# Designs tried in a protein design run: designed miniproteins, single chains. Part 96

Each design is a single chain, and the fold is of that chain. pLDDT is the mean over its residues in the fold that is shown.

## One batch from the design tools (miniprotein)

Design m3198
Fold by ESMFold2-Fast:
Structure m3198 (fold): chain A 77 residues (1-77)
Amino acid sequence: SKEEELFKLFDKNGDGFLGREELEELLKAAGKNLSIEEENELLKEVDKDGDGRIDFEEFKILLKKLKLDIDKLIKSL
């Protein structure tokens, strides 16, 4: 799926999770100009475990909340 392709592009260490730095890279690539406070609120909503990392299921929720054009984003990377 396109979501899996995008997740793998940002999961640079291949551990099946995205950390804060990888999420910031995603937001920048998507053209999202979020403040630190807005990023923290967004992460709090999707990171149900509170470990500072998001798995693939939480990532799909994040993409839906951000209303990202996944096809356009992948082509821009």
Scores: mean pLDDT 75

Design m3199
Fold by ESMFold2-Fast:
Structure m3199 (fold): chain A 72 residues (1-72)
Amino acid sequence: LSPEQEKYRQVLIEITNRIYKLLYDEGKSEEEVIKEAFELIDERISDPEWRERAKEAVRRLVEDFVRRKKEK
């Protein structure tokens, strides 16, 4: 795997855990959680293509978590 792909995976794992805590433990809004996750991506990922990919994955993860939270 490329160094960029490995970095992407590591950042997504960190972000997924952070998203869960922010949404469920801290009760933050979807917008607040996405903002914090994007800041982490911008700090950790220098490659613009992998940065865009990570941001898209984060948007989908947060949307899924918020949807599940509202249904339960």
Scores: mean pLDDT 76

Design m3200
Fold by ESMFold2-Fast:
Structure m3200 (fold): chain A 60 residues (1-60)
Amino acid sequence: GHMIAEAVEDYEARTPEHLSLKKGERLRILEQVNETAVLAESLETGKVGIVPKYVLKLLS
């Protein structure tokens, strides 16, 4: 299955393609976009968007 990650801090999206997060929010990682960002789905809101890797920790 997809990797599960958790937001380590709040993140506010500055563009429509990015996903805003609250600290502690859990996400399913869908795809790696580049070396610094992933495409993810919020498990709390169901919204999909780009999230910077530095605000995430893997729950593996």
Scores: mean pLDDT 84

Design m3201
Fold by ESMFold2-Fast:
Structure m3201 (fold): chain A 62 residues (1-62)
Amino acid sequence: RPKLTPEELRILEAVVRNNGDLKKAAEELGVSPSTISRTLRRLGLNHTEAVKLLKELRREAL
């Protein structure tokens, strides 16, 4: 399982909160959509995979 930095986790949460809309997530965080896209790419995830991963992490915490 990949270790997430606090910044990467914040980006994933913003993406999930905005239903995978990278533009809205970027506006919420005050960054460019390219920043979010690059972060997901570094994690080896597309936005759909990021949503699935966060759901799994939340399920484990529950």
Scores: mean pLDDT 70

Design m3202
Fold by ESMFold2-Fast:
Structure m3202 (fold): chain A 84 residues (1-84)
Amino acid sequence: HMDVEELKARIEAGEDVNKQDENGLTLLHKAAREGNLEAVKLLIEAGADPNAKDKFGNTALDLARASGNEEIVELLKKAGAKED
């Protein structure tokens, strides 16, 4: 599970919040999938792209819906996430 304190330290150290792993997942994808509202807020404030797609074409919004977290869905939409 994503540790918010560790995430804050990584962002302060200059980590690229839009970096994608081998599957195209950003930290925002992972936070949304885990239902971690505080991590999602922190990443959006740090400039995370809410429309980044993983290798399967899924956005953080798609993963938040799959997790059933309505607050994260609303937050991502407010941040500019598109539904296609």
Scores: mean pLDDT 82

Design m3203
Fold by ESMFold2-Fast:
Structure m3203 (fold): chain A 160 residues (1-160)
Amino acid sequence: MVEIREGTLEDAPAITEILNQNAPSRPWRPLRSVEETRAFMESLKAQGGIILGAYVDGKLVGFLAVLPEEIDGVKVLKIVELGVDLSYRGKGVGRLLLRKAEELAKELGAEAVVLEVASIDTGTIAFYEGQGFEKVETIENGLESNGKKYDVLVLKKKLE
């Protein structure tokens, strides 16, 4: 059974492993150290953000980092990062995390969930579009990594 609950700084090693597992298929993402993950988690929490963890038998198998924001007077919940352990992909872990984020967004009075994704990350785009997200903007050269520039898509799901 998959349990979804708020993550803690003790999850930083497991989150780092999940992020680095996905790095070979996403060359625009640099490899991360555990200390960089802790610094990210502390910074996110200081901004009012939340990390949701997905656990199987006490092992973290996925996570979702979200940040409440206001864009042009509209409250939104921004997905900052989503990762699922490669051995647990295709098993609905990402969908469960996303549903919990949508529930949290409604509790916080957010009107939408938003995220940014590299235009070349077609698998991630297809996942979010399959969950009801729509492309609302393209930011030309919005991401630079390893001397290469990538367009960034802004995806949005309006909450009912």
Scores: mean pLDDT 83

Design m3204
Fold by ESMFold2-Fast:
Structure m3204 (fold): chain A 109 residues (1-109)
Amino acid sequence: SMEATQELLNLMENNPGSLTLERLRELLENGADVNVKDSKYGDTPLHIAARLGDLEMVELLLKAGADVNAKDKYGRTPLHLAEEAGHKEVVELLLKAGADKEAKDDYGK
């Protein structure tokens, strides 16, 4: 729903630390847009979960239809953020889900 998507955006932009696995599950069950992008960076929920190394949240988002190759305003994919943060298990999961390992961000990385 629009309400669930607005709540997801609010958590992503203003308090990402309060976006728990259970709250994300509730929002997705209520029809939140799994591929919503924040206004500041163009980050999706999957970008945030990948940066945090939250394996269970990444699994939930992929199962819900998250775009594994979504690009933010800097051309970064969730895979880029997981690799930069050193989250090996998330990197492997994203690659298994079809992440483009050769995708380059706006800086050629």
Scores: mean pLDDT 87

Design m3205
Fold by ESMFold2-Fast:
Structure m3205 (fold): chain A 97 residues (1-97)
Amino acid sequence: SSLGEQLLEAARAGDLERVKELIAQGADVNYKDAKGYTPLHLAAEAGHLEIVKVLLSVPGLDVLAKDNEGKTALDLAREAGHEEIAEVLEEAEFMAQ
């Protein structure tokens, strides 16, 4: 839906308050764009730690979601050099297994 698309843009842009508002409105936190990117992928790649933490707090978030290249949000955080985000995502992936 349009809420899912708006959540992807807010996560990419680092708009924390908009992310929280969209989640409260029922946006699908696992929504994927045409490349298979979820809000978690975009926040992790862009280095938005607080948005990553907010998304991880939502029940039903798929932290193991893969993009069209088979990469998780953790893979994108590592490639981008966002060490603290990578540590948070490593813990979340371990707990999801």
Scores: mean pLDDT 92

Design m3206
Fold by ESMFold2-Fast:
Structure m3206 (fold): chain A 59 residues (1-59)
Amino acid sequence: MKIAQAIKDYTATSGGELSFKKGDLFEVLDSSNEDYWLAKSLKTGEFGLVPKQYVEILE
């Protein structure tokens, strides 16, 4: 399972994006896009897009 962690807070600006807080964890489902990844929030269970520059992959 590929896990990413938010490095800063983000508020969704469109209807496909997740809002999150720094430190929130995500399961990365699709990382093929350059700017946004499809992810599942481990905090809420919601699926949506997260901006790549706001998250880092955990080993």
Scores: mean pLDDT 82

Design m3207
Fold by ESMFold2-Fast:
Structure m3207 (fold): chain A 67 residues (1-67)
Amino acid sequence: DINAQDADGRTPLHKAAERGELAEVQYLLAHGADPNAKDKDGRTPLDLAKEYGHEEIVELLTKELKK
């Protein structure tokens, strides 16, 4: 399940964003990953990308969240 949450409420998209795995982030978004999912601390994948300084992932997730 592409949106499965672990014990910390983190989805695969949270983990890819935290790790700076741009190709994985792109893959997950293309396959229906929820960019609005919150972990148990209320953090989104975008919040983790910002915290860990992954600028390119921040830009990608920001575009995905825009209407």
Scores: mean pLDDT 83

Design m3208
Fold by ESMFold2-Fast:
Structure m3208 (fold): chain A 62 residues (1-62)
Amino acid sequence: SAAEAAAAARAKELLEKKGEFIKSKFPDAEVEVKELDETTWELTVTIGDKTVTETLDARLLL
């Protein structure tokens, strides 16, 4: 639906902004935002040899 598409776009934007914030705090961090499925986005942060992932379900924004 249009509402779900809008929520997915907001989820992506929220994770991208979080990634930008992390990058500003840790300049050597590698940050990637990926679509896992139609409603779920993932932020992956790599600092040195450590990788941390966070997922956001766009349905939580509805």
Scores: mean pLDDT 80

Design m3209
Fold by ESMFold2-Fast:
Structure m3209 (fold): chain A 60 residues (1-60)
Amino acid sequence: MKGLYRAVADFAKLTPYFLALKKGELVEVLEVLDDDWVKARSLSTGETGYVPKGLLEPVE
């Protein structure tokens, strides 16, 4: 699951550990934590944080 993905929905930064996303935003998945969460970097903001795995779709 490492690589380039797109957010399928908005995601709010409710904690400092989460990455805030807007629908259609591109992210680079840096590491897979478990079945539910990945660590990703936003390509638009450069911020890193945790996002739900099910929120991301591959861009290819």
Scores: mean pLDDT 79

Design m3210
Fold by ESMFold2-Fast:
Formats: sequence, structure tokens, C-alpha cells
Structure m3210 (fold): chain A 120 residues (1-120)
Amino acid sequence: SSDLAKALIEAARAGQDDEVRVLLANGADVNATLGQAYGASEKDTGDTPLHLAARYGHDEVVKVLLAYGADVNAQVASSDPNSPDNGRTPLHDAIMFKASPDTVELLEKAAQEGVVPTPP
């Protein structure tokens, strides 16, 4: 449901870790994008809840999303191929928007642990 996706994105942006847990337990897609939640625009964004939690430095939300299998390597797609937003990951958001060192460390650790492809 787009309503669950919107609620998850808003809760992640606001740092509402308890609400994030409730929404994920009720089947919200941990990797829902802004485009999926709000509909496609001429400037499609692939921003996930993890991008927003990282951008705003919400460490507990980052931990919850990662525990539910959030894609730490999720990349934002921009309609402009020359946009600096094209290929942006949650770690890029944490660094670019000067989130706390704790947020950066959480994402770096998750990226290191998540780089092994699941064997066939």
C-alpha cells in the first residue's frame, strides 16, 4: 500500500523509531522509495527510508531499518544523468548532510557486512 510506504518514509524522516518498528511489523516495504510512496514525477527519486534516516542522523531508525533488511547500497536514480544525486547511497547522504559520526559508522559497518552476495 502506498499509504504504508508514505507512513514509513515520514516516520524515518522524523526519527520516529517506534512508529518505524510498528509499520515494518505491519508489512511496510523496508525499501519503499519516494517515487513509489508519492507517485512518479519528472524528477524520479529512489530515496528509501534508509536514505532519509541517514540524511537526518536518526541512528535508532537506521538500526531498525538495517535489522529489517534495508538495502544499504540502494542508489537514487535521477532523471538528469549529470545530477550529483544520481547513484547516491544512504552513506553518501549521511556524509553530504553532515550526520553524526555514529550514523556514518553504522552505515559503513552495514556496507562491509552486506557486500557478500548470497550464494546460489
Scores: mean pLDDT 74

Design m3211
Fold by ESMFold2-Fast:
Structure m3211 (fold): chain A 125 residues (1-125)
Amino acid sequence: LEYARNGDLEAVREALAAGADVNAQDENGNTPLHLAARSGHLEVVELLLSHGADVNAQDIYGNTPLHLAAASGHLEVVELLLSHGADVNAQDIFGLTPLVLAEAHGHEEVVELLRSHGALDVTVG
């Protein structure tokens, strides 16, 4: 759902009501949840999760929505994804976890939140 990227909550709601696949992947393997999480669109993330979005879906680089939210510093989105069973220690194709991406981008509040949910401070090589 392209509308997830721009935060158009009503367009996302209408598309889902019309039978759009909540877990459809684009050319890069991104689901609507990846796009909403990366952009920090909290209400769209909530709507997608309520319609059965796969919280642990992986794009072509192995990134989950949690990786993208953490890398972008979207604290409330990170909290919401974790509350819906996001794998806090998921690894992308380079072995990077959401914690490592949050640390690399200087998002201290996200780092603290991830650690409080069992994120491991591991060196991936």
Scores: mean pLDDT 84

Design m3212
Fold by ESMFold2-Fast:
Structure m3212 (fold): chain A 60 residues (1-60)
Amino acid sequence: MGVRAVAVRDYTATSPDELTLKKGEEVVVLRVVGPGLVEARSLATGETGIVPGSVLAPAG
């Protein structure tokens, strides 16, 4: 299973490949895409996209 994380701040997608998140929204990290970038799925919306890893903190 992917690693569970939570958004530490609001993040607005700047490209179609990115995921918009609200502070406190829970996600599952699916993979690392590049330096400081992860692919995640929102547990609230079910949407998948790329977010900066700095937006996320481990939930656990």
Scores: mean pLDDT 80

Design m3213
Fold by ESMFold2-Fast:
Structure m3213 (fold): chain A 97 residues (1-97)
Amino acid sequence: SELANLPVIDVSTFKIPDIKQPETVGSDELNERLLRAAEFGDVETIVELIQQGADINYQDEEGRTPLHLAKEMGHSLVVELLLKAGADESIRDKDGR
């Protein structure tokens, strides 16, 4: 998805001048929130968590990334958002998907 017209993830338009949480202390909490947001299709929460330094390729105990959960739940907009943000589609879960 090399379309540079998605306002939600256009960093050139959105630019964060000051990082409020440069420390990823508790990154597991951010990463778990990202997994839940992807499962629920909460685009706004996903954008916020990515901006806070959540690992977009974080894997749960089953090896599932936020991208896997978004695809499983059918949240196409979230899938597009995650892919544009650099999610690695080649990462496989425990089921080899």
Scores: mean pLDDT 67

Design m3214
Fold by ESMFold2-Fast:
Structure m3214 (fold): chain A 157 residues (1-157)
Amino acid sequence: MVVVDLSGQNLTSLADVPKDATVVDASNNQISDASALKDLKKLEELDLSHNQISDASALKSLKKLETLNLSSNQISDLGTAFESLKKLKYLDLSSNQISDVSGLESLKKLTVLNLSSNQITDLSPLESLKSLKYVDVSGNQADTSPLKNAPSINDSG
């Protein structure tokens, strides 16, 4: 296991992260360019919370990822970034600008999902996520009826 703590270092990129890293904390930085993530194919855990990331496309290479925190970023489009993350169990996307969650439909192992404080109006893409145990959608404008089979829903705004 190669663990890398880069939290709070005023970083603007991930270029210096060892390619054999398995756990990276790069939270509380100024990272806007996540393109270096494409090379980090051994990552199992990644914290990028409290950054300036708007493009998540580089995540598509991280096929080993089980835990991902992207809370408090500038993500508005999920696109196909998440479609390859078939091992993901924990995802935090809270405090972003997300309106469409269709990019998450493929995450069939996801057990914990935080989407709080976004711009989501439709949760129907998440209905297919039968492994969800906890979902937070608080501070959105969405009907929670698609999530009625999740054991724990937080929708308090």
Scores: mean pLDDT 96

Design m3215
Fold by ESMFold2-Fast:
Structure m3215 (fold): chain A 81 residues (1-81)
Amino acid sequence: KSIKDGIKSLPGVEVLKLFNKSDKDGDGVLSKEEFYEFLLEVGKKTGIKLSKEELDKLFKEADKDGDGVVSMREFLEVFYS
C-alpha cells in the first residue's frame, strides 16, 4: 500500500485540513519540509511508514516546476488526477 493510495483513501476535507495544518504561513504552498510533515501525517493516519527516499520521490513528483514548493493545486493535480 503506497502513500498515494493512503492520500486517496482519506476524505478530501481531511486531506485539505492536513495540508493547511502543514502550511505554517497560510500562503497555500508547502516547502519541502512542510510537505514531508504533511506526508508523515497522512502516513500516521493510514498506518503507512515512509522512508526519507520515498518522501524525496513524492516531493519531486509534486514539485513539477522545480521551484522547491508544492501548491495545493499541484498536489491535487498529481495525487487526484
Scores: mean pLDDT 77

Design m3216
Fold by ESMFold2-Fast:
Order: structure tokens, then C-alpha cells, then sequence
Structure m3216 (fold): chain A 157 residues (1-157)
């Protein structure tokens, strides 16, 4: 099975935004490793820093033909807190989800969408020691989010 992971700084571990998190400790790298070890999946990580849900929808639109040529069967989208900076976050996320769903369906790709915002909001309130700031996780917070996303993937694969 071949999977594309698409997400923001929470998925990529940007060294400027997540000081002390290595690229290998990113949610995207931890998920890739686990999907390879447990499911025999090949993983492509297309995550980018500062991406809103609309930015991820545009990235998928720009890369979707290449992803198909590379034999990608599943697109995993991790929506992070970046949309909270938009004038209407819920509208932007709804429009992005509609666009991504239409793109995946048109191209015969399986789509998994994980909304990380409720989980990050829970960590910020109840486990602030896993946060670097109001938005960014430390290495332990990245591991807990990767575990949570992986369990969600297993229920939807």
C-alpha cells in the first residue's frame, strides 16, 4: 500500500517553530515508520510549515497526478491549528474538506482526514508540558499525536 501524508508544521517538525524536535520525531515521520513496520506501507510525506487546510487542498491539487504516477492509493490529511488565524476558520476547513474530497474521489484515491485541532486544544488545557507554545508540540506531544492519528487510521483503513 502507498500513502501520502499531507499536513502543517505539527506534521513536519519545523526547526524554527519546534526547537528540540528532530525531523525523525515529527508526527509525519513517526506515522511513516509505524505504517511501514506494521502495515508494510510505503509513505510519502508532503507536509509543509504554516499550511492552512486551504493550503493543503491546493498542495493536493498541484501534486495529485504525480501522487498517482507514484502509485499512491491513500491520502492522509492532518488538519492543524493554522486555520484559527483565518477570519472564518470553520468555513475555510469545510471548503478545504469539500475540495480535497472531490479531488480524491475524481482520482480514485482513498481519503482519510484527521482534525488535530481538538487534540491540540486538549493538550494545551490539560497537558501544557507537551506544548512548546500555544500551537506547537514538543517531541513527546508529537509522539502522542502520532499514536492518536495512527489509531484513527487503523479504524479507517
Amino acid sequence: MKIAIVGGSTTFADPELTPGVSPEESVGALLAKRLEEEEGAEVINLSMSGASSLSLANLIELTIEQLKEEGVETVLVIIGPNDLRLPDPEKAIAEAKEKITALAKKNGLKLIIFDARPFIDDLRRNRPELMLDDTHLNAEGHRELAERVYEYIKENL
Scores: mean pLDDT 96

Design m3217
Fold by ESMFold2-Fast:
Structure m3217 (fold): chain A 121 residues (1-121)
Amino acid sequence: APGADVNAKDENGYTPLHKAAEEGDVERVKELLAQPGADVNAQDNFGYTPLHLAAGRGHKEVVEVLLESEAGKDVDVNAQDTIFGDTPLHLASFAGHEEIVEILVKHGADLNARNKLGETP
């Protein structure tokens, strides 16, 4: 069967890239990013991007692929979710993923970003 539309959203607003990033499927992330028109900054129903899901879940290699690919030039590293206003850096920091925190900061993540609770990463 032909693959799903690369930007198709399910009931939760998840694109295939959200699912691959959440699962830590590095090869699938690479395949999806190679597709013309793949939306690297797609937000689900809670405002989470694929980068939020990879960072929060501790999928370091997916974070590296998202940020260091050609599509990585367009990645909003400081995107905020709609629930708490958390950035990917907030989620990585709260989960204790120190290597991912370091990668995000290297790629321009704002260490002084405040969520809706006034919390920095």
Scores: mean pLDDT 84

Design m3218
Fold by ESMFold2-Fast:
Structure m3218 (fold): chain A 99 residues (1-99)
Amino acid sequence: MKLTQSPASVTAKEGETVTLHLDAEGVSAEDLMWLKQKPGEGPRLVASYSNNGERFTLGSDGTLTISNVKVEDTATYYAMSLAYVPPQLGQGTLLTVVP
């Protein structure tokens, strides 16, 4: 199985809604989560089947939707699957938010 994230990079203006797409064939949304990674920081959970942040939503198809984006949301976002051991990561999507 492979997690394919698209696009590889996206630029959004503050206040917009952004959708980060995921092709996760054969994986249930229950086994999917999204991580936010900034340089020098550990990855942080932003959305999962049971835990969505206020502006972060995991779709039933595995996509991540970020509403009302803020400059602080600028990071690389990784989809992760727990359906297999070891956990599988997508290639990442770089989100850049401008004022």
Scores: mean pLDDT 79

Design m3219
Fold by ESMFold2-Fast:
Structure m3219 (fold): chain A 102 residues (1-102)
Amino acid sequence: SALGEELLEAAREGDAERVRRLLAEGADVNARDRLGYTPLHLAAQNGHLEVVEILLAAGADVNARSTGVYGYTPLHLAQANGHEEIVEVLLAAGADPNAKLK
């Protein structure tokens, strides 16, 4: 949907206010791009802590896997990019620390 595409963009950019507005307008918190990345994947990859917290509060799937060869979780992307505070937030939200890449 258009709202889902806008939510993915807002999460990638770290625009917390736009994320809140789009979720209030009914955007799917678990929207997926062509690689199967969710808003939570994109926020975690890019180090956007406030957006990660908003998405988790809205019911984002903390263990969502991308559809590519490796099946990345948001935790994998936060770890790969050195976003330690986001790693801690994801683990507290129930991220599987032992999730293996495909």
Scores: mean pLDDT 89

Design m3220
Fold by ESMFold2-Fast:
Parts: sequence; structure tokens; C-alpha cells
Structure m3220 (fold): chain A 58 residues (1-58)
Amino acid sequence: MELYRATEDQPEAGPWMLGLKKGELVEVLKEVNEDLWLVKSLTTGKVGYVGKGLLEKV
């Protein structure tokens, strides 16, 4: 299971960019490219794209 944590708050942007709060846990579903990942928030259950640089491995 690929579990990561948000290192800072990220507001929801556009129709498919996921909003995250600092400390929120996410599961990585797909690594779209080296910088952009598709993840699921474990707090809200929402799925969306985030920048890899905002996440740290738990």
C-alpha cells in the first residue's frame, strides 16, 4: 500500500485537482508522470491529481 502524507495545505484547483490539508493521508493510485500523481484522500474519500512534491512517504 502506497501511503503518503500532505506536507502543506493545497486548495482544490479546477475540476480534477484534489484539495488537501497539511497532514492529510492519501493513497497513491497511479503515478501519471514523475511530478503528477492520482491519489485518494483517506479522510474525504475524494480522488484527484496532486503534485508529487507536496507528498511525503509515511
Scores: mean pLDDT 78

Design m3221
Fold by ESMFold2-Fast:
Formats: C-alpha cells, sequence, structure tokens
Structure m3221 (fold): chain A 152 residues (1-152)
C-alpha cells in the first residue's frame, strides 16, 4: 500500500540520518587525529616534547567522537570503541612525555605514537567514507519510494 511505501521511505531516511551523523563524528575525529599527528611531529622535528600535551588533548577529543559514533552505530560499535581505546592509551603516553625532557627513548615513543595515529586516521577516514556511502544509498532508495508513491 501507499502507507507501507511511505513507512519504508521514512525508515530509510532515519537510517540515512544516523549514518550522516556517524560520518560527521568520524570526520571530526579525523580532524583531531590530524591535529594530534601535527603537534607530535612538530615536537619530534624540533627535538622537543612540548607539543605532546596538545597532541594528547586532540587524541582524547578524537576518542570522545569515536565513542559517540559507537553509541549511535551498533554495527560498527566494536571497531569504533577499539579505535577510541587506542587513542586514549596513546594520549596517556603523550601526557607522560609532555612532562619529560627530550631523549632518544622519548623520541622513539613519540615516533611510534605518530605511526599508530596515522594508521588509526586511515581507518577512521575509511569508516567515514563507508558511512557517507551508506547514507547516500539509503537517501536514494527513500527518494525512489517517494517517487513511486507520487506516480500512483
Amino acid sequence: SVDELLAQARELEEQARRLERTAALLRRAGVHLKSAIGHAQKSLSEDHTSGSREAAVHLRLAAVDLEEAARISPQRRDELLELAERARRDADVLSDLSSSPPSPDNKKKLSDIIGRAKEDLEEVERLAGLAESGARYHRERADRLQAEVAAL
């Protein structure tokens, strides 16, 4: 019936809205990961760990966005919570490094965190792209159902 097609269209629109919100949170987490990488790289290139505190703040902000994305995206919950936990662990190490003088060991820890944050960024950007593609797919399906109703 017309009511069944309209109900299906509304459900697809709601799925699209949830995926759009998930994508926005993941894109914001990606911005925070990029900022963390930038601050950590500046500290590394200058033989100085002063940017480690700012990098830690940005990793914690990324973790908050990933945790919120996990809350609204049950199908990706475990993947997003694992990314958030990794960001929080690396932020704790960076906070410790922010109180430490430059040393070869601290420079290595900072470099290792930069490497992991880059890998985490690639995964976050991939998941954001999947959410964006899913949202477009559901929007297009909702639009087709509404067009079918309009043609009746």
Scores: mean pLDDT 90

Design m3222
Fold by ESMFold2-Fast:
Parts: sequence; structure tokens; C-alpha cells
Structure m3222 (fold): chain A 97 residues (1-97)
Amino acid sequence: SMTPLIEAARAGDVEKTRELAEKNPDAADEDGVTALHVAAAAGHVEVTEILARLNPNALDSLGITALHVARAAGKDEVVAKLEELGADVSAGSKPRV
């Protein structure tokens, strides 16, 4: 039920993520959850950077970004990397409240 890219991202497999992301970075599951969302939730910084450089603002079926997922999971290093790469481009990202 998961795509190979989502599985690689969940595992933190940098090399496999790089190879698969170049072909289809927006591969999503049944709920629109992308590899970027999964990597961010798991706290895999390098995998998150690879995916965010291709599409930092991927939305799931509820309109949730990887940045929202990382913040909710308390993955501070991933949050910093996503913000650096322009993941939070909405007006709702400023102010913080």
C-alpha cells in the first residue's frame, strides 16, 4: 500500500530516497501523505532536505504540510531545515500564533 519512495523516506534511506525522488517526488498514499511528510514525522533531516528541495509545500488530503507535521512531532532540526528551504510560504506561518 506504500510507494517505494515513502518506504525509503520512512527508513531514512538517503541514497534510495535520492534515486526514487528524481522520478516521482510527489508519490502519495491513499490520504495524500507524501514521502516528505513521512520523513519529517520521523525526524530524518537529510531525507527531508532531499525531498523539500524538489517540493517543500506538498499537501496531504487535509491540506497539511510537512512543516506542520514536523512541528507537531517536535522535530526541531527538521523544522529548521524546512523553513530554510521555503516550506512555509503561507500567511498562516506568520505570525507564529
Scores: mean pLDDT 75

Design m3223
Fold by ESMFold2-Fast:
Structure m3223 (fold): chain A 116 residues (1-116)
Amino acid sequence: MSQKELNVELTYAALNGDAEKVKELIEQGADVNAKIELANGDTITPLHAAAMNDKVNTVETIEVLIENGADVNAKSLINGKEMTPLLLAQLNKRDPFREEKVELLLKNGADPNAKV
């Protein structure tokens, strides 16, 4: 698998809340801070992908990414807007893990005033 393919697979594992697969891919050398451009033109890191999903293991996935050096203040481009993982976690009000995700990100140095 190429480095690019490994980084893409990591981002999709994070989007799916697959904490075990995320850990496996990082152990294989995936870049935890790689920016991946999606088909719709959005540009995201694995941490952005984890922050925006509402899967059961999403909190664990965020924790694994942060423990492995994810930039909690990384900026992505979502619908033409610059977003941080914290902002993405705050946007989905239907996410049952929203509060836990926000608290975890803030505990690990997310800037509550980080906006463009």
Scores: mean pLDDT 83

Design m3224
Fold by ESMFold2-Fast:
Structure m3224 (fold): chain A 130 residues (1-130)
Amino acid sequence: SSVDVHRRDSYGRTPLHWAALGGALERVKEYLALGADPHAKDDYGQTALHLAARSGHLEVAKLLLEEAGADVNAADDYGQTALHLAARSGHVEVAKLLLEKGADPNAKDDYGLTPLDLAKENGYEEIVNL
């Protein structure tokens, strides 16, 4: 069965967004091979990288950054980067990967909060000490 990789649902999400959110690495690879846009933003301004980071899917985040050319510093409609979302959710290994790939740890969201501020507010000491 063919998948329309450019189709957007009621959330403005493509199949790549949902595969990244779900950690479906082989589907992410398939959709990228079919021409899925790794820079596509959903109705919240979020890319596939934002969704992988929010859900802690390290291997998907790595593929998007290393092979698909995802922008590590892309901001959503709240000014949040993938690093903000990983830090807020306590995903240490994703936060480490994002920092290695040039994520700005001092980027402020629309509320003036950095990824470090979000990690502190949620008690994620291991991310605070990165």
Scores: mean pLDDT 91

Design m3225
Fold by ESMFold2-Fast:
Structure m3225 (fold): chain A 75 residues (1-75)
Amino acid sequence: SASEERAKKLREFEKTLQEKIKNKEPLEKILEEIDRFSEELGLPEGTKLALKALAYKEYGREEEFKEYMEKIKKL
């Protein structure tokens, strides 16, 4: 189903994202890729915000991580 294909692509993207984080790609590039992927797959806003929150957390951006978690709670 389209839902299963989307879930599979999301998991594959999350793995690719983690690899890029390990390779120390700039945070700005990671956020750009999240926006592009979310647009291409038509991801719900909450999913996009969660991916961005994860990126901020992994890069030690505590303030932005908290901001994005609060945005998710208000959806």
Scores: mean pLDDT 83

Design m3226
Fold by ESMFold2-Fast:
Structure m3226 (fold): chain A 68 residues (1-68)
Amino acid sequence: MDLNLEISIADLLEIEGVTPELAQKLIEAGFNTVEQLANATPEELQSIEGVSPGLAEKIIAFAKQRLE
């Protein structure tokens, strides 16, 4: 499936609390599409340095809204 809802560093910076460094870490961890972020668990996102439980929930909510 080649539905390219690719998420860029600039897209991730729209999320309050996401820094450029954190956005890069998310992409490096394989969260480089909106679908991957929307299907992620808070626990998976929290494995990334700088992601708090509250930020993980915000990231997932942002991605789910973007899939609509």
Scores: mean pLDDT 76

Design m3227
Fold by ESMFold2-Fast:
Structure m3227 (fold): chain A 101 residues (1-101)
Amino acid sequence: SSRVLSLDEQLLLAAALGDLQRVEELLAQGADVNAKDENGSTPLHLAAAAGFLEVVELLLKNGADVNAQDKYGRTPLNLAKDFGEEEVAKLLEENGAKDVL
């Protein structure tokens, strides 16, 4: 059988690439907004680290856990700050994000 990505794996990839339309379509199809990759990173971690503001907004609107921790205890806010993504960091803080590191 051919290897096919799950809806959750496709959502993680779309968030990492900043593909806003694909993120919206996958969430509408029932992808888990809080899906985790092998590092414990959620779509919100990946979009925040990359500075994809509109994807971050869409994920938060769909119930993304703003304080989700990866396997290293890092939150989306930690990653946004580490990568200098000031507008994303501000949006996350306005949505209840805490700096835990």
Scores: mean pLDDT 88

